# Ledger of designs, part 29: designed miniproteins, single chains, continued (5)

Each design is a single chain, and the fold is of that chain. pLDDT is the mean over its residues in the fold that is shown.

## One batch from the design tools (miniprotein)

Design m16983
Fold by ESMFold2-Fast:
Structure m16983 (fold): chain A 79 residues (1-79)
Amino acid sequence: SAVEQEVREVVEKAREEAVEAARALDMEKAMEVILEAAQRIYDLLSQVKPEDEALREATRVYAELMREVARVYKETLAE
């Protein structure tokens, strides 16, 4: 669906921007990007899914992106 495609585009853009911020050691920017993406995903999914499902999926994306950013940040600090 159009919503599913838009969600994928939001996730991919946020992943790229947040990872770039983590590599620059800008965790504040990385967290901001991830939070904005999660909020946008919740807004998009709440149009086509029950609120609890939309919140669960947005929270899952938030957690996944935060784990990746933490990994990239840790690896960058080790260099």
Scores: mean pLDDT 87

Design m16984
Fold by ESMFold2-Fast:
Structure m16984 (fold): chain A 91 residues (1-91)
Amino acid sequence: MKTVTVGVGFSAAEHDVEELTEAITEKVEEALATKDADKIVLNITLSGASEEEALRWAREAAERAAKRIKGVEIVSIEGEGERVTVTLERK
């Protein structure tokens, strides 16, 4: 099983779920296409966000991105402060 870790960083002041969704979509598609990933660990940092805010934004953006990308599913979402880890796997 090939695991690829990718990072995405945004400022909480921007509060743009669509920009975060686009960034997540791009990074996940790149990992699938160029790195032949079976599992993707996405580290999202939302600088200045509370844990509740970071988790809510990251969840919404990741769920939207997963709906746009065919052949992946969200396995877990874990929050730690302003950081959220989303794990995706190939269907």
Scores: mean pLDDT 80

Design m16985
Fold by ESMFold2-Fast:
Structure m16985 (fold): chain A 83 residues (1-83)
Amino acid sequence: MDALLAQIRETARRTVEAARRGDSEEAAKLLVELEQLALQGIDQARAAGDTAAVQQIREIAAELQRELSKYPEVTEKAAEIAE
């Protein structure tokens, strides 16, 4: 779990950095990767009864959503990639 949480945090950080740079395509790709990692992390945490890990993933997602609300093009491109 710790390695997966570290990967989720690092991917979230890179997503925000790419969005801030105006690299919407890179940010969108990272956001799709992050969604997959977050789903995997939540499933693993729930199976283990690790409520702290579930909360950490939710906190990372909430912070990312707040930051990306300034960059709607990123979320739009991520939706296109995910299809």
Scores: mean pLDDT 82

Design m16986
Fold by ESMFold2-Fast:
Structure m16986 (fold): chain A 68 residues (1-68)
Amino acid sequence: SEEVKEELERYKAFIDKNVTDPELREKILELYEKVFELAETKPESQEVNDEILKLYGEITDLYEEAKK
C-alpha cells in the first residue's frame, strides 16, 4: 500500500542518517520490509504479532551494532 511505502521510505531515511555501514543499512531495511509484509498480508494474529516482535528485536540489535 501507499502508506507502507511511505513508512518504509521514512525508515530508510532514518537508517541512512544513523547507520554508515552499507551492509547494516541493507540488513535493517530488509527486516523492516519483512515486518510490513507480515502486517499487510496477515492481519489479526497473535502468531504474526509474535513474529513481528522478534523482527523488531533483531532490528534493535543491528542498530546497537551500528553505534560502534
Scores: mean pLDDT 80

Design m16987
Fold by ESMFold2-Fast:
Order: structure tokens, then sequence, then C-alpha cells
Structure m16987 (fold): chain A 62 residues (1-62)
């Protein structure tokens, strides 16, 4: 699934990064394709990826 693809796309991500991304996909499963695209765009910078996910989460909550 998307969680397995995220692990493969983000070799620099630590366990906390992967837990946060997995939780986002659980809360917003319809956003999986966008999350995977962001992971490809930021695969060398998982912290910036999390910042983009926070922005997306805030947009979806409003």
Amino acid sequence: GASEQLTALLPQANQEHLIALRQFLKDFPEQADKVLQLAKDYQEDPEKLLQEIVKLSKSLAE
C-alpha cells in the first residue's frame, strides 16, 4: 500500500517521520496520490515533506 511505497521513497526518513506520514494517510486516505507525489518531490528532505503535509492537513480541516 501507500505506507510501503513511502518507506521505499524516503530512505532518509526516520521512524517519527514515517509514523506521521502513515497517520496522515489513515486520516486522509483520499490524499494518498498527492502524498506519494510530495514524497517523490522531497525524498531527500523528509522534514520539508512533513511541513507540506501539515499545510495540506490544515487546508483540509478548514
Scores: mean pLDDT 78

Design m16988
Fold by ESMFold2-Fast:
Structure m16988 (fold): chain A 75 residues (1-75)
Amino acid sequence: SPVDRLIELMEKAGHTRLAEELRAEAATADPALVEPLAAEALARIEAGEMSVQEAGIEVLVELGIAKLVEAVSRV
């Protein structure tokens, strides 16, 4: 999956702590939310638009924002 591939790239790049954080967040998140975010991040890495570290951080931030929006929409 895109998120598993992003985690693997982060581990190979030496960002092991960041990779573990993303794995933990992805395990509790909706796959329909996580997988598109990871796929977009991977595409930006491939295009040379961001580093693997930047991509990992951006996915974590976007997941946090999306979870907050989802929580607010339930009230």
Scores: mean pLDDT 79

Design m16989
Fold by ESMFold2-Fast:
Structure m16989 (fold): chain A 71 residues (1-71)
Amino acid sequence: PSDEEIEAFFSAYDLDGDGVITKAELREVLKSLGANPTDEQVDALLAAYDLDGDGVVTREELRAALERVQA
């Protein structure tokens, strides 16, 4: 995904401008891209890329998750 695509998703889901989105919002982003991940698959992506373990997705983690789904 492009930088512009990542910024567009954060603009749409990060209404507070704190630079993170939730697990539920990540699932909806993946669904909007034609993926249909299970909660288990979303948990696996977060475990792989959420190094802070805080249950939210940063811009860089979203990029990594989207690249993993497209691979």
Scores: mean pLDDT 66

Design m16990
Fold by ESMFold2-Fast:
Structure m16990 (fold): chain A 74 residues (1-74)
Amino acid sequence: TLLETMSEAQKAAFKQALALLDTDGDGEITPEQLRLALEGLGLNPSDEEVEEIRKKADKDGDGKVDYKALSASL
């Protein structure tokens, strides 16, 4: 997966970016916020890669990304 190509430093920066994007504190972000975090790391994720990550981290089936679950997988 795209996440497996990330360095340790990029994974740490990604976790920080996800936490900063969770402005409502519910532990979830939108797919657009996920894309923004990845682009901020210098990555160029495809729509398919963003959707795959979302599905993998979507615990509630609500179409949002559970960033705490995503962070735990890194």
Scores: mean pLDDT 75

Design m16991
Fold by ESMFold2-Fast:
Structure m16991 (fold): chain A 122 residues (1-122)
Amino acid sequence: NKEEIERIAKRLGVDIEIVELALEMAKSGFEEQSKIYKKLREKGIDRDLWLLLDSLASAIVSGKVDLREALVTAVQQRILMNRDITREQLIELLQRYAGLSEEEAQKIVDEALKRLEAGEFH
């Protein structure tokens, strides 16, 4: 809903329009997703911020309203895309793009790693 979109936009330091485009992409078919992704890249959204937005948008569309669960999912997807990423890089990514403290970022990264080791995806 609109309040969730506003919270995510504020947390990530992006315009509401960026979160709305990510939600539209999460609801769209493959062809439309490619066009929306191009618009997000043109607005200066890098890959790491895109992964957080995609995971948060997918969580909202799926009825998962828990920001923490969405961030854990985003970290799992980032690791799956590049297994060479370090724990320290993931913590820095969450601090930079999600506005988390080091302690909050550590908890999310450690939970994502634990779930991957257990073969769980959310």
Scores: mean pLDDT 72

Design m16992
Fold by ESMFold2-Fast:
Structure m16992 (fold): chain A 66 residues (1-66)
Amino acid sequence: SLEEAKKEAREALERGIKFVDEAESKGLEVEGELEVEGDKAFLVLRSEAGELRIEISKDAYELGLS
């Protein structure tokens, strides 16, 4: 449903914010990028400590939240 898609998108955003906050607390720079592949979208965050790739469903992406 639309409400479930919104929850999924919010959770993905919160996960990304946490990654950035943790990296900043360690003095690391973070690069952010949105990747779209077919019916899926990914929020990709990269830093010296590693990479976080968060899958966002097609429904959540189509809501314009990515």
Scores: mean pLDDT 72

Design m16993
Fold by ESMFold2-Fast:
Structure m16993 (fold): chain A 61 residues (1-61)
Amino acid sequence: AKVTDAAIEEAIARLRERLSEERVAEIRDGLYRLKAQGKYDNLRAALEFLAAATGAPLPAL
């Protein structure tokens, strides 16, 4: 789905702020593998988990 690729790339961009490029590549491969296998429920759960886990708290003023 069009939205799925955009969601994966957005999650990967956020991960690059926190993880090494090697780890980001491993996670990216995993997400695209889930998409290729049609495991959209697992992909959705993974994307929601990553969004929650990588949400940086706003800097305290």
Scores: mean pLDDT 70

Design m16994
Fold by ESMFold2-Fast:
Structure m16994 (fold): chain A 114 residues (1-114)
Amino acid sequence: VQKALSTNNTELMKSALLSAKKILEEASEKKEFNPQVLEVVNNVILIAEHLIQKSQTEEIIDTELLELAKETLEIAINYLKEFAPPDDEGAQHLIKKAESVLKQINSIIEEAKK
């Protein structure tokens, strides 16, 4: 079971990012803050941090998966900035963390395209 999950880890990450992107786009269309979206944003950040670590420790950079993580993080940041209350400490913490992770992904993608 664990070996099968490890073999499909890239496909699982891609599926999770695509699912998160859809949830974030649907939440944006409703034009109201949904606290359940904070868990989705946190999961995207965790996937992005894993991809950054993998890019730093392995000579293989999956630029397509990094670009999907970048797009999903940008949607998440925009959603939280527009709809989250300014005094929601959880949402504000996730915005700062997502912006930091996005900056790291942008650096990796730019270096990979050289």
Scores: mean pLDDT 78

Design m16995
Fold by ESMFold2-Fast:
Structure m16995 (fold): chain A 88 residues (1-88)
Amino acid sequence: SEKFEKALKKFEELFEKYVKHQFSEEQQEALKKIIERLRKEKPKTYEELKEAIKKGLEEEQDKLKIPKEYIDDVAELLAGILWTLAKQ
């Protein structure tokens, strides 16, 4: 949906403005892959969004350096942010 695409774009803008400089180039590339997967898959429900993010985090875990035990919590946090932005 157009609202979801706007949410992804806004998330990228906020990431670049506030967070990007704390991440390595490898971590930034891993996050870009996850965002591009979300653009292609276009999850329609919160549960689909969370699962898509979780799969992306699991696939890129080594590059992101997120401990495996935090992946579900990070996926829920990111899904919550993106879902809230998509409702605008």
Scores: mean pLDDT 82

Design m16996
Fold by ESMFold2-Fast:
Structure m16996 (fold): chain A 99 residues (1-99)
Amino acid sequence: SMNLTEEEKREFRIEKLPPLIEEDLKLAEQMPESEFSEAEKYALEAIRLIPTDPEKAKEYAEKALEVMREEGVDESELETFKAFFEELLEAVEEIKKRK
C-alpha cells in the first residue's frame, strides 16, 4: 500500500517524530492561526504530509527551504533541515517494509 494505515501514522508521530515537532504539529492542527513563520508553516505541512502524500511533502519541504534562504538562514541549517526531512521519509519507508 502506498499510504500508511492509521496505526502506522500513529507509530510515525509517536515513535519517529521528535517530541517538539509533534507538539508543533498538534498546535498547527488545533490552532491554524498560530504565529508560525512562513518557513515553519511550510516545514510543518511537509512533515504532516510525509505519511499520506510524500510527493506533496517534498514540494512543501522545497518551499520551506526556499523561504529559509530568502530569510537568510545559514546553509548549515538548510542542510540540517534537509537531512532531518530525509530521515523522516526513510522512517515511513521502514514502517511500510514491516508488511
Scores: mean pLDDT 74

Design m16997
Fold by ESMFold2-Fast:
Parts: structure tokens; sequence; C-alpha cells
Structure m16997 (fold): chain A 86 residues (1-86)
């Protein structure tokens, strides 16, 4: 099962990749399309990351252990899709 630390590392990887890709205006529509294909839970989590009001660690700790693996797997899939844009 995914630990809080492992989940934090995954959120950090996603955040850094997202920021890098989103800096290119030509990719924004494709990025939004990929994110909109994610689960509701992942989309809400991304909005929390974008808001900057919570630390990534606080966000990671807020996810119940029983849902952490499922969300982590969804985020890994998103990272793979985002990497395909480069």
Amino acid sequence: MVSVDEFYDLLLEFSLLYDKLYSDPSLREKIEEIINSASEEVQELIKRIESGEESLLDIAESIPEDKRQEIADDIKELIEKLKSLK
C-alpha cells in the first residue's frame, strides 16, 4: 500500500511535470483534456495543488489510506499521458 511519503513524492513529480508542460501555451488544451479524463477525486486533488493554499504533504495526508493506492495509480497514468506530449 502507498505510504504518505510515497504519495507525496508522486504528487511532487506530477506537480513539477504539470508546471513545466503548462508553461507551453500550445500544450494547454491537451493538458486540460488529459486532466478532464481523470477521476473526479484526481481532478479535485489537482485543483487543490493548483490553489497553493495547502502544502503537498498536507494534501497527501488528507487522502485516506484505503483510497491512496487507487488515486496514486490514476496519477501515475496521468503522468504517463502527460509525458507523451513531449
Scores: mean pLDDT 82

Design m16998
Fold by ESMFold2-Fast:
Structure m16998 (fold): chain A 62 residues (1-62)
Amino acid sequence: SKEEIHRLLLEETELTAQAMYYIVVMRDPTASEEEKAAARAQFDALHARADEVSARLQQLLA
């Protein structure tokens, strides 16, 4: 539905903003390897969700 499409588009935007935060952590030369690994795991989880949202949007817009 149109409501579902709008909700998924908003979620995609929010996931992108959150992913940017973890990129900053991963690029910080003062961050520990543990902090970078944790940031990578969060980034990967957000990317997996973004792929799921994108797939649902493609299905709804087909």
Scores: mean pLDDT 85

Design m16999
Fold by ESMFold2-Fast:
Structure m16999 (fold): chain A 68 residues (1-68)
Amino acid sequence: MEDDVLLALALMAEAIGDYETAYRLFKELEKRGVITPEELKSRLKTLAEKARQEGNFDLADKLEKEAS
């Protein structure tokens, strides 16, 4: 179950603070139709906020632009 594996990996990446990997995996999940574009935008906004809280402002800005 490739989509289930990708979703699990995306959630694990987010949980461990690997927001770049989480972003790539959520983008792939949207491309595969597993999540909606609206769900992707919501996920990216959450990742951007977490990246900002950790001081990764460049990644936060990139994620916010992708979510807009």
Scores: mean pLDDT 83

Design m17000
Fold by ESMFold2-Fast:
Structure m17000 (fold): chain A 85 residues (1-85)
Amino acid sequence: DEVIDRVAEREAEELWEILKKEAKQNEDGTFSIEDIKKVLEKLGHSPEFIKRLEEILKKYADENGYVTKEQLKEALRELAREQAK
């Protein structure tokens, strides 16, 4: 679990830095699920990966579909744990 959490955290950090370059950040420091999906698609992630992450992110997102960096880390940890089982 520690290894899975570390990998997911690294992936979230890298993705967050790309989001800051490629997408418009909201004033509260969040990004929309739609912008996250566009960046993942641009990076060549599979449609299945993107769809599953979107489903997980929707559980954490605010009313307008925005997520924090910590929520993205949590979503990627859930996805990584699911794939490891």
Scores: mean pLDDT 80

Design m17001
Fold by ESMFold2-Fast:
Structure m17001 (fold): chain A 85 residues (1-85)
Amino acid sequence: MRVRVTVVMPTESKAVLLTEEILVEAVRMGSRASGQAYGNTAVVEIESDTEERLREILERVRELAKKYGAEEIRFERLPPPSPAL
């Protein structure tokens, strides 16, 4: 399963920090992740073998985003493979 996470941060520095911390956390939890910051927006794609693991990672992403003062958080499912929602 793969999800794109888009987080709007108050500054470019916080967007870069959030991007790096999400990548580190995803890898630590046994998932694959790639992404970068575009101005004050962090964009990361996370791939996980299980929906449960993906859910846990997304919960940690929300916690990190709140810690750094995120203004907006969006999650988008990416095809393929696309499991039933």
Scores: mean pLDDT 80

Design m17002
Fold by ESMFold2-Fast:
Structure m17002 (fold): chain A 108 residues (1-108)
Amino acid sequence: EREKLLKEMREILEKGKKALEAGLPLLAAMGLLKLGEILEKLGKLDEAYILYYQARLHFEKLKDEYSAKLAEELIKKLKNVTAPEPEFVSLEEWLEYAEKIIEELEKE
């Protein structure tokens, strides 16, 4: 299952990159949400929190109140988060962040 989840994360990251190239930031932000859900399944709660928070900020900027609310509820469900409150990050910067997380997980 772990190898399948890592493959799914790579596919989501690739789709996010293509979405940004196509001028579809909403799909890229949905990618962040999906990556966070997989990280939560892998027990990476701090990283899941950061991706959910980034997704929420981008949904708010895009005026997608429904998806922003979904991200907020996912954030509230996370317990024992030790990560600091993340600053607003561009969609380009979150791609680099997500890729580094995936690389670290692939080394474990």
Scores: mean pLDDT 80

Design m17003
Fold by ESMFold2-Fast:
Structure m17003 (fold): chain A 89 residues (1-89)
Amino acid sequence: MVIEGRSATVVLPNGVTLFIGVLPGKPGEQAASGIDENGHLGTGKIVAGEADGDKASTVTIEITFANGRKVLVKVNAGESGEQSVGEVL
């Protein structure tokens, strides 16, 4: 799934709904967070990809929630340092 913008709602196979927000930053400083159906916050860390100045396009962030669930999100950086959710894995 390709998602444009700074936030997305994702329904997992078990019916849990996640809210994923992309935090603003420069290339290399990309971040994401989420909230599960019970309001638990998930925090993201970069697990793959590199930002290379104004030409960087994608990093993969792993969001871990308090209940141990993990969601992988691809975050795109634009040439001007804009960030967007590109894909949820």
Scores: mean pLDDT 60

Design m17004
Fold by ESMFold2-Fast:
Structure m17004 (fold): chain A 104 residues (1-104)
Amino acid sequence: MVERFRLEFRNPATNWLLRGELEVDADGNVRVVGESYDEAGNPVGEPVELEFSEDTPLEVIKDELLERLAERADRLPPNDLEGLLRLNAGVPAVLRILVAYRKR
């Protein structure tokens, strides 16, 4: 059984919009897929595809999501995962999934 959540994040440095999906399976494995769009709605950059096992620490998942969901590491605000998540409709879903994964 897989739980699926919509993700939508706006990169504060580029104003590009990432739209994607986060999936959690019955074993607690996490998969994130998405694509970024510029202000005109054109696809930009490489598609995001990330997979984390149930054994991956929560902090590693947060760091990797922050890096990829903000497009590039060189454009990320330092340690501002919650700030980036709060810019978008996906925030409650992503935080809920990460908290659920942490229980393992």
Scores: mean pLDDT 60

Design m17005
Fold by ESMFold2-Fast:
Structure m17005 (fold): chain A 74 residues (1-74)
Amino acid sequence: MSLLEQLEKELNDFIEYLKSKGVPEEVIKEIEKIRKEMLERMREALAAGDLAGFSEIYNESLTRMSELLKEAKA
């Protein structure tokens, strides 16, 4: 299994977990948008051999999802 395939599976499992916890649909939609953009950008970085960019996209995207979830809880 490629790193991207494994990450996509983990992100799908995470979204299903959030749905099971009653996270609002609007928040789920934003997280799904971030996931799509993240996977596309990370695929491009890997194709270019840019491991630093891959790591930066991963950390940026997780931070964006975390902040969105914090705002939804407030």
Scores: mean pLDDT 80

Design m17006
Fold by ESMFold2-Fast:
Structure m17006 (fold): chain A 85 residues (1-85)
Amino acid sequence: SKEDWLKALDQLKDDVEKATEEQLPMMITEVENFAKRVVEELNLPKEKQEEINKILEQAKASTDPEETKALLLEALDKLKELVEE
């Protein structure tokens, strides 16, 4: 349900915010997997998929842990807006 997606998203945001530098590669994978499930379940337009994927690719390319966290949170906030619609 939409409520279950929002609950899972809020938990994942909390996990990202609390993640250590060493945990960030795993957090990137978890956010990517979560985003794929949301995209499939909501049948999101290609443009929205590409926008989210671009943010995630930037997170993967970043060498700054704080920038990586900010990008992961940005991707999750964008997913939250799409789930709430």
Scores: mean pLDDT 84

Design m17007
Fold by ESMFold2-Fast:
Structure m17007 (fold): chain A 94 residues (1-94)
Amino acid sequence: MEEERFKLATALYALSLAYEALGKYEEAKEYKKEAEEVASTLSEEQREEIKKNAEIMKRKLELLKEEKDYDLIEAIKKTFEKEAEEAKKKIEAL
């Protein structure tokens, strides 16, 4: 289940960043808090990898926002919503 928690934390950070890029700051804050809570259950090495993945995603979303590619930002959001939901189901089915 460590792998599924890693995937969940990664997806939740990506969701926080995507919602922030879309100007939905309250939802972004909620996803970030949930991501930090999940990440706190992981190893230091996994937390560093999550941080690295979040920085890459942040850069990508900043570029897409500058390019006004809101359709792709929405697609990324939907992808990580699905990823987070699937990871949660696997964790709950322990």
Scores: mean pLDDT 84

Design m17008
Fold by ESMFold2-Fast:
Structure m17008 (fold): chain A 90 residues (1-90)
Amino acid sequence: SPFVRAVEALIRNPGQYTTAEDLAKVPGIDAAQAQALHNFFLQHPISQWPLLSPADLQKIPGVDAATARAVRAYLARPEVQELIEALYGK
């Protein structure tokens, strides 16, 4: 999913995807999806993302149940949780 790739890019590259325009550079992401993800990032620090339910992720405009589950599955990976703790766990 392009949206899961955008979430991964944002988490793995601290400070590189700070604007909607930066997120729109991710292949398969349109301007509306980039803006929605950027707005979500401003409202929810990445350190809190491992605590989010699929229902919380579906609150992002344009994110359906399947995409929310795919993002949740990515965030549930032990190596991703360890990375988030190391980079954002303050």
Scores: mean pLDDT 82

Design m17009
Fold by ESMFold2-Fast:
Structure m17009 (fold): chain A 65 residues (1-65)
Amino acid sequence: GAMLEKLKELFLSTGKRFLTPEEAKEALLAAGLSREQAEEAVRRALLPNGLVHAGAALGAAGELL
């Protein structure tokens, strides 16, 4: 829906495909997700190297919306 499109625009505006967990969380919160939704989306998208893939974070956020 419209919220998922806003999330995509926010992540595209960063120009980064990989984010720190804090950057990903802040972007999701700015897009209107709750703290709990943002933290869960970051947790699901977290890579073994400690970074978050932007596309994976968007996918997880879409499942929580």
Scores: mean pLDDT 75

Design m17010
Fold by ESMFold2-Fast:
Structure m17010 (fold): chain A 73 residues (1-73)
Amino acid sequence: SEIDELIEQALKRYEESLAKIKAAKAAGQPLSDAALQALEAHEKGLVLVGINGELKEMTEEEMIKLIREELAK
């Protein structure tokens, strides 16, 4: 239950961040490299996750699995 709530909050924040990036792009505002990578990942149906200082593209299912594995340690 608590883990599911944390995952739901993380997904909601991701969607809000992505919506802001899309709005900025539509308005012709400059985007950061991370914002551009996040948009590209989203167009592929992937999410962009920071792991050990690296940005990695993965599926939402893979991200959820990683969160569950870290919380089980």
Scores: mean pLDDT 77

Design m17011
Fold by ESMFold2-Fast:
Structure m17011 (fold): chain A 110 residues (1-110)
Amino acid sequence: GEEAARAAGEAAYYGGQAANAARDGGASGKDVVEGGAGAGMGGIGAGVARVAGGKGEDSAKAAAKGAESAAKGAEIAAKGAKTEESKKKAEKGAKKAKEAAKKAKEAAEK
């Protein structure tokens, strides 16, 4: 439970970084908003798991679902980035968010 919540928080953090990098690189408002919304879902998933005290399969599944949303949002933001520098930063954030989402899923399945 705790491990899934932590991984969801990491996915939210890196998803937010990808959205910020994309915004700084002139991505459309829609792509930035989709990235930010994904990061927000990651934060909600982590919060739900925390409120449940890291207990139970439902708590871990909520964290994993939020982390997956953060990773998807980060990927959308990265694709929206228009400069080479912002694209590299956004893609790095998206990759780390995706890795964190995988860890959250693995923790939820254990």
Scores: mean pLDDT 75

Design m17012
Fold by ESMFold2-Fast:
Structure m17012 (fold): chain A 65 residues (1-65)
Amino acid sequence: DDDVRSALLRSPVTQEQLEQARQAIKDQVDYLIKEGRVDKKEGEELEKKALKTVEVSTQDALRLR
């Protein structure tokens, strides 16, 4: 439910918010692979790096905030 999600986004970073970020990254990388802009292997490396950055950045920011 979008209104429930909007209320959740007002809180600090949550697991559901991280899941949404991961989903968006996966969709974007998959799109680039289908468009032939990156190779599947390169796309997987980009996805892994982006997911790690999101997780580390959000976890670190949440702890130090």
Scores: mean pLDDT 66

Design m17013
Fold by ESMFold2-Fast:
Structure m17013 (fold): chain A 74 residues (1-74)
Amino acid sequence: TLELLEELLAQVEAAKSVEEARALLREFIARNPDLPAMVRQMLRRAAEAPSLEAVRALVRTAVDLVRDTEAFRA
């Protein structure tokens, strides 16, 4: 999950517009149905974010949360 989210973050950071970033998020959610419910909800919220910077910030938050969760379970 962490590696997939880090790849998503890289794609979103490279996105040129909020519409491109939102499309990347929607595709990622559709391709990864087994994502933890909390992560899915965070990414869905990011897909509704009003600006490219807001989308990037929310995706970074999701990456940080998953990293912390996996570290706790390790």
Scores: mean pLDDT 78

Design m17014
Fold by ESMFold2-Fast:
Structure m17014 (fold): chain A 69 residues (1-69)
Amino acid sequence: KERELALKEVQAQMLVLAAETLLWFGEDPEVVRQAVEGAKALIDEIKAAGGTPRESLIKRVKELEERLA
């Protein structure tokens, strides 16, 4: 179970990094939004399983959501 949560957190971090990179290069906002939604889903799964996602990861997702608004 703990390994699954660790993998989900790594996957969420990778999606956030991809979204940040794509947004920085001015890529299609819809593609960026899909990456952000994927990261949010993984964060929600971690929380539902009793895990605590890193504060930095949550902050980065919020910053991306603000930029996409």
Scores: mean pLDDT 81

Design m17015
Fold by ESMFold2-Fast:
Structure m17015 (fold): chain A 91 residues (1-91)
Amino acid sequence: MKWTKEDFKRAAEEIRERKPAVIEELRKAGVPEEEIERAREAIEALIELYEALAEGDEERALEAARRYGEIAGNVEAALKAVKEAIENIKA
C-alpha cells in the first residue's frame, strides 16, 4: 500500500475528529486518568506525524514518530515505518 500526501492529510483530519470520542470512551470504560493522558499524547503525536507527512516535513515527521514510539515503547519500529512512508511519498 502506497499512501500519498493527501491520504496522510485525510488520516490526520479523521484522527483529530475521532479524538474526543476515543477519550470519552476510555473514561466510560474506567481506564485510569494516567493511561487516558498517555493515549491523548499518543493520538496527538500521531496527528502531528500524519500532518508532517502530508506537508513533506521529514524532520517534523521523524520527531513526531519518535514521541509516538516512546509512548508505545517501540521507537525503532516507529522511525522505520515513517522513513518507509517518506520514501513511498517521494517515489
Scores: mean pLDDT 77

Design m17016
Fold by ESMFold2-Fast:
Structure m17016 (fold): chain A 100 residues (1-100)
Amino acid sequence: MSMEELSAELIRAAKQLGIEAVGVSISTALEAAAKSSPEQTVAAIRAIGEMLSRHVSPAAQPAVRAGAERSAKLAEEDAEKGAEYGLETFSAVLRAEAAA
C-alpha cells in the first residue's frame, strides 16, 4: 500500500473519532519526516506515539506504544518503511477505537 493510501486510512479513522485534525497532523508529519531522514522519522514516530497515547483509551495505549517502538526501529534502517508501518499501525488502533 502507498504512503498516500495509508495516510488516507489514518485520516478516515481519526475522523470517525472526531480527531480529524490530529490524523491530518500525524499523516503530514510522517510523510515530511520520511522524505528528510531516518533520524527525523524516528523522532516523529516517537512524538506521535506519545501524543496518540493521550487520545486513545487506556486499553489501547500498549498497542500505540508497541507500534511506535516497532515503527521507530524500522525507520532507523529505512525511513519510508518505518513511516508506512507507523501509519498502518496507528490507523489500525484508531479503527479499533472507532469500532468500540
Scores: mean pLDDT 82

Design m17017
Fold by ESMFold2-Fast:
Structure m17017 (fold): chain A 63 residues (1-63)
Amino acid sequence: TVEEITRELKELVKELREQGKSVVEINDALAQRGAEYLAEGVPEEHVFRALGEVQREIDRELQ
């Protein structure tokens, strides 16, 4: 579901932030994970909706 994908992506962001990764590295990892979901047959709308939610959270921190 979109909620499950969003949770997985948020966990990825949390892990990368704890590792000291830059915003660029985090965005690259999100793009790679999104491509993997699409390759696995996850609907495009679900992937882009989840990525959009996570990107909004990142953008909020940058203001």
Scores: mean pLDDT 79

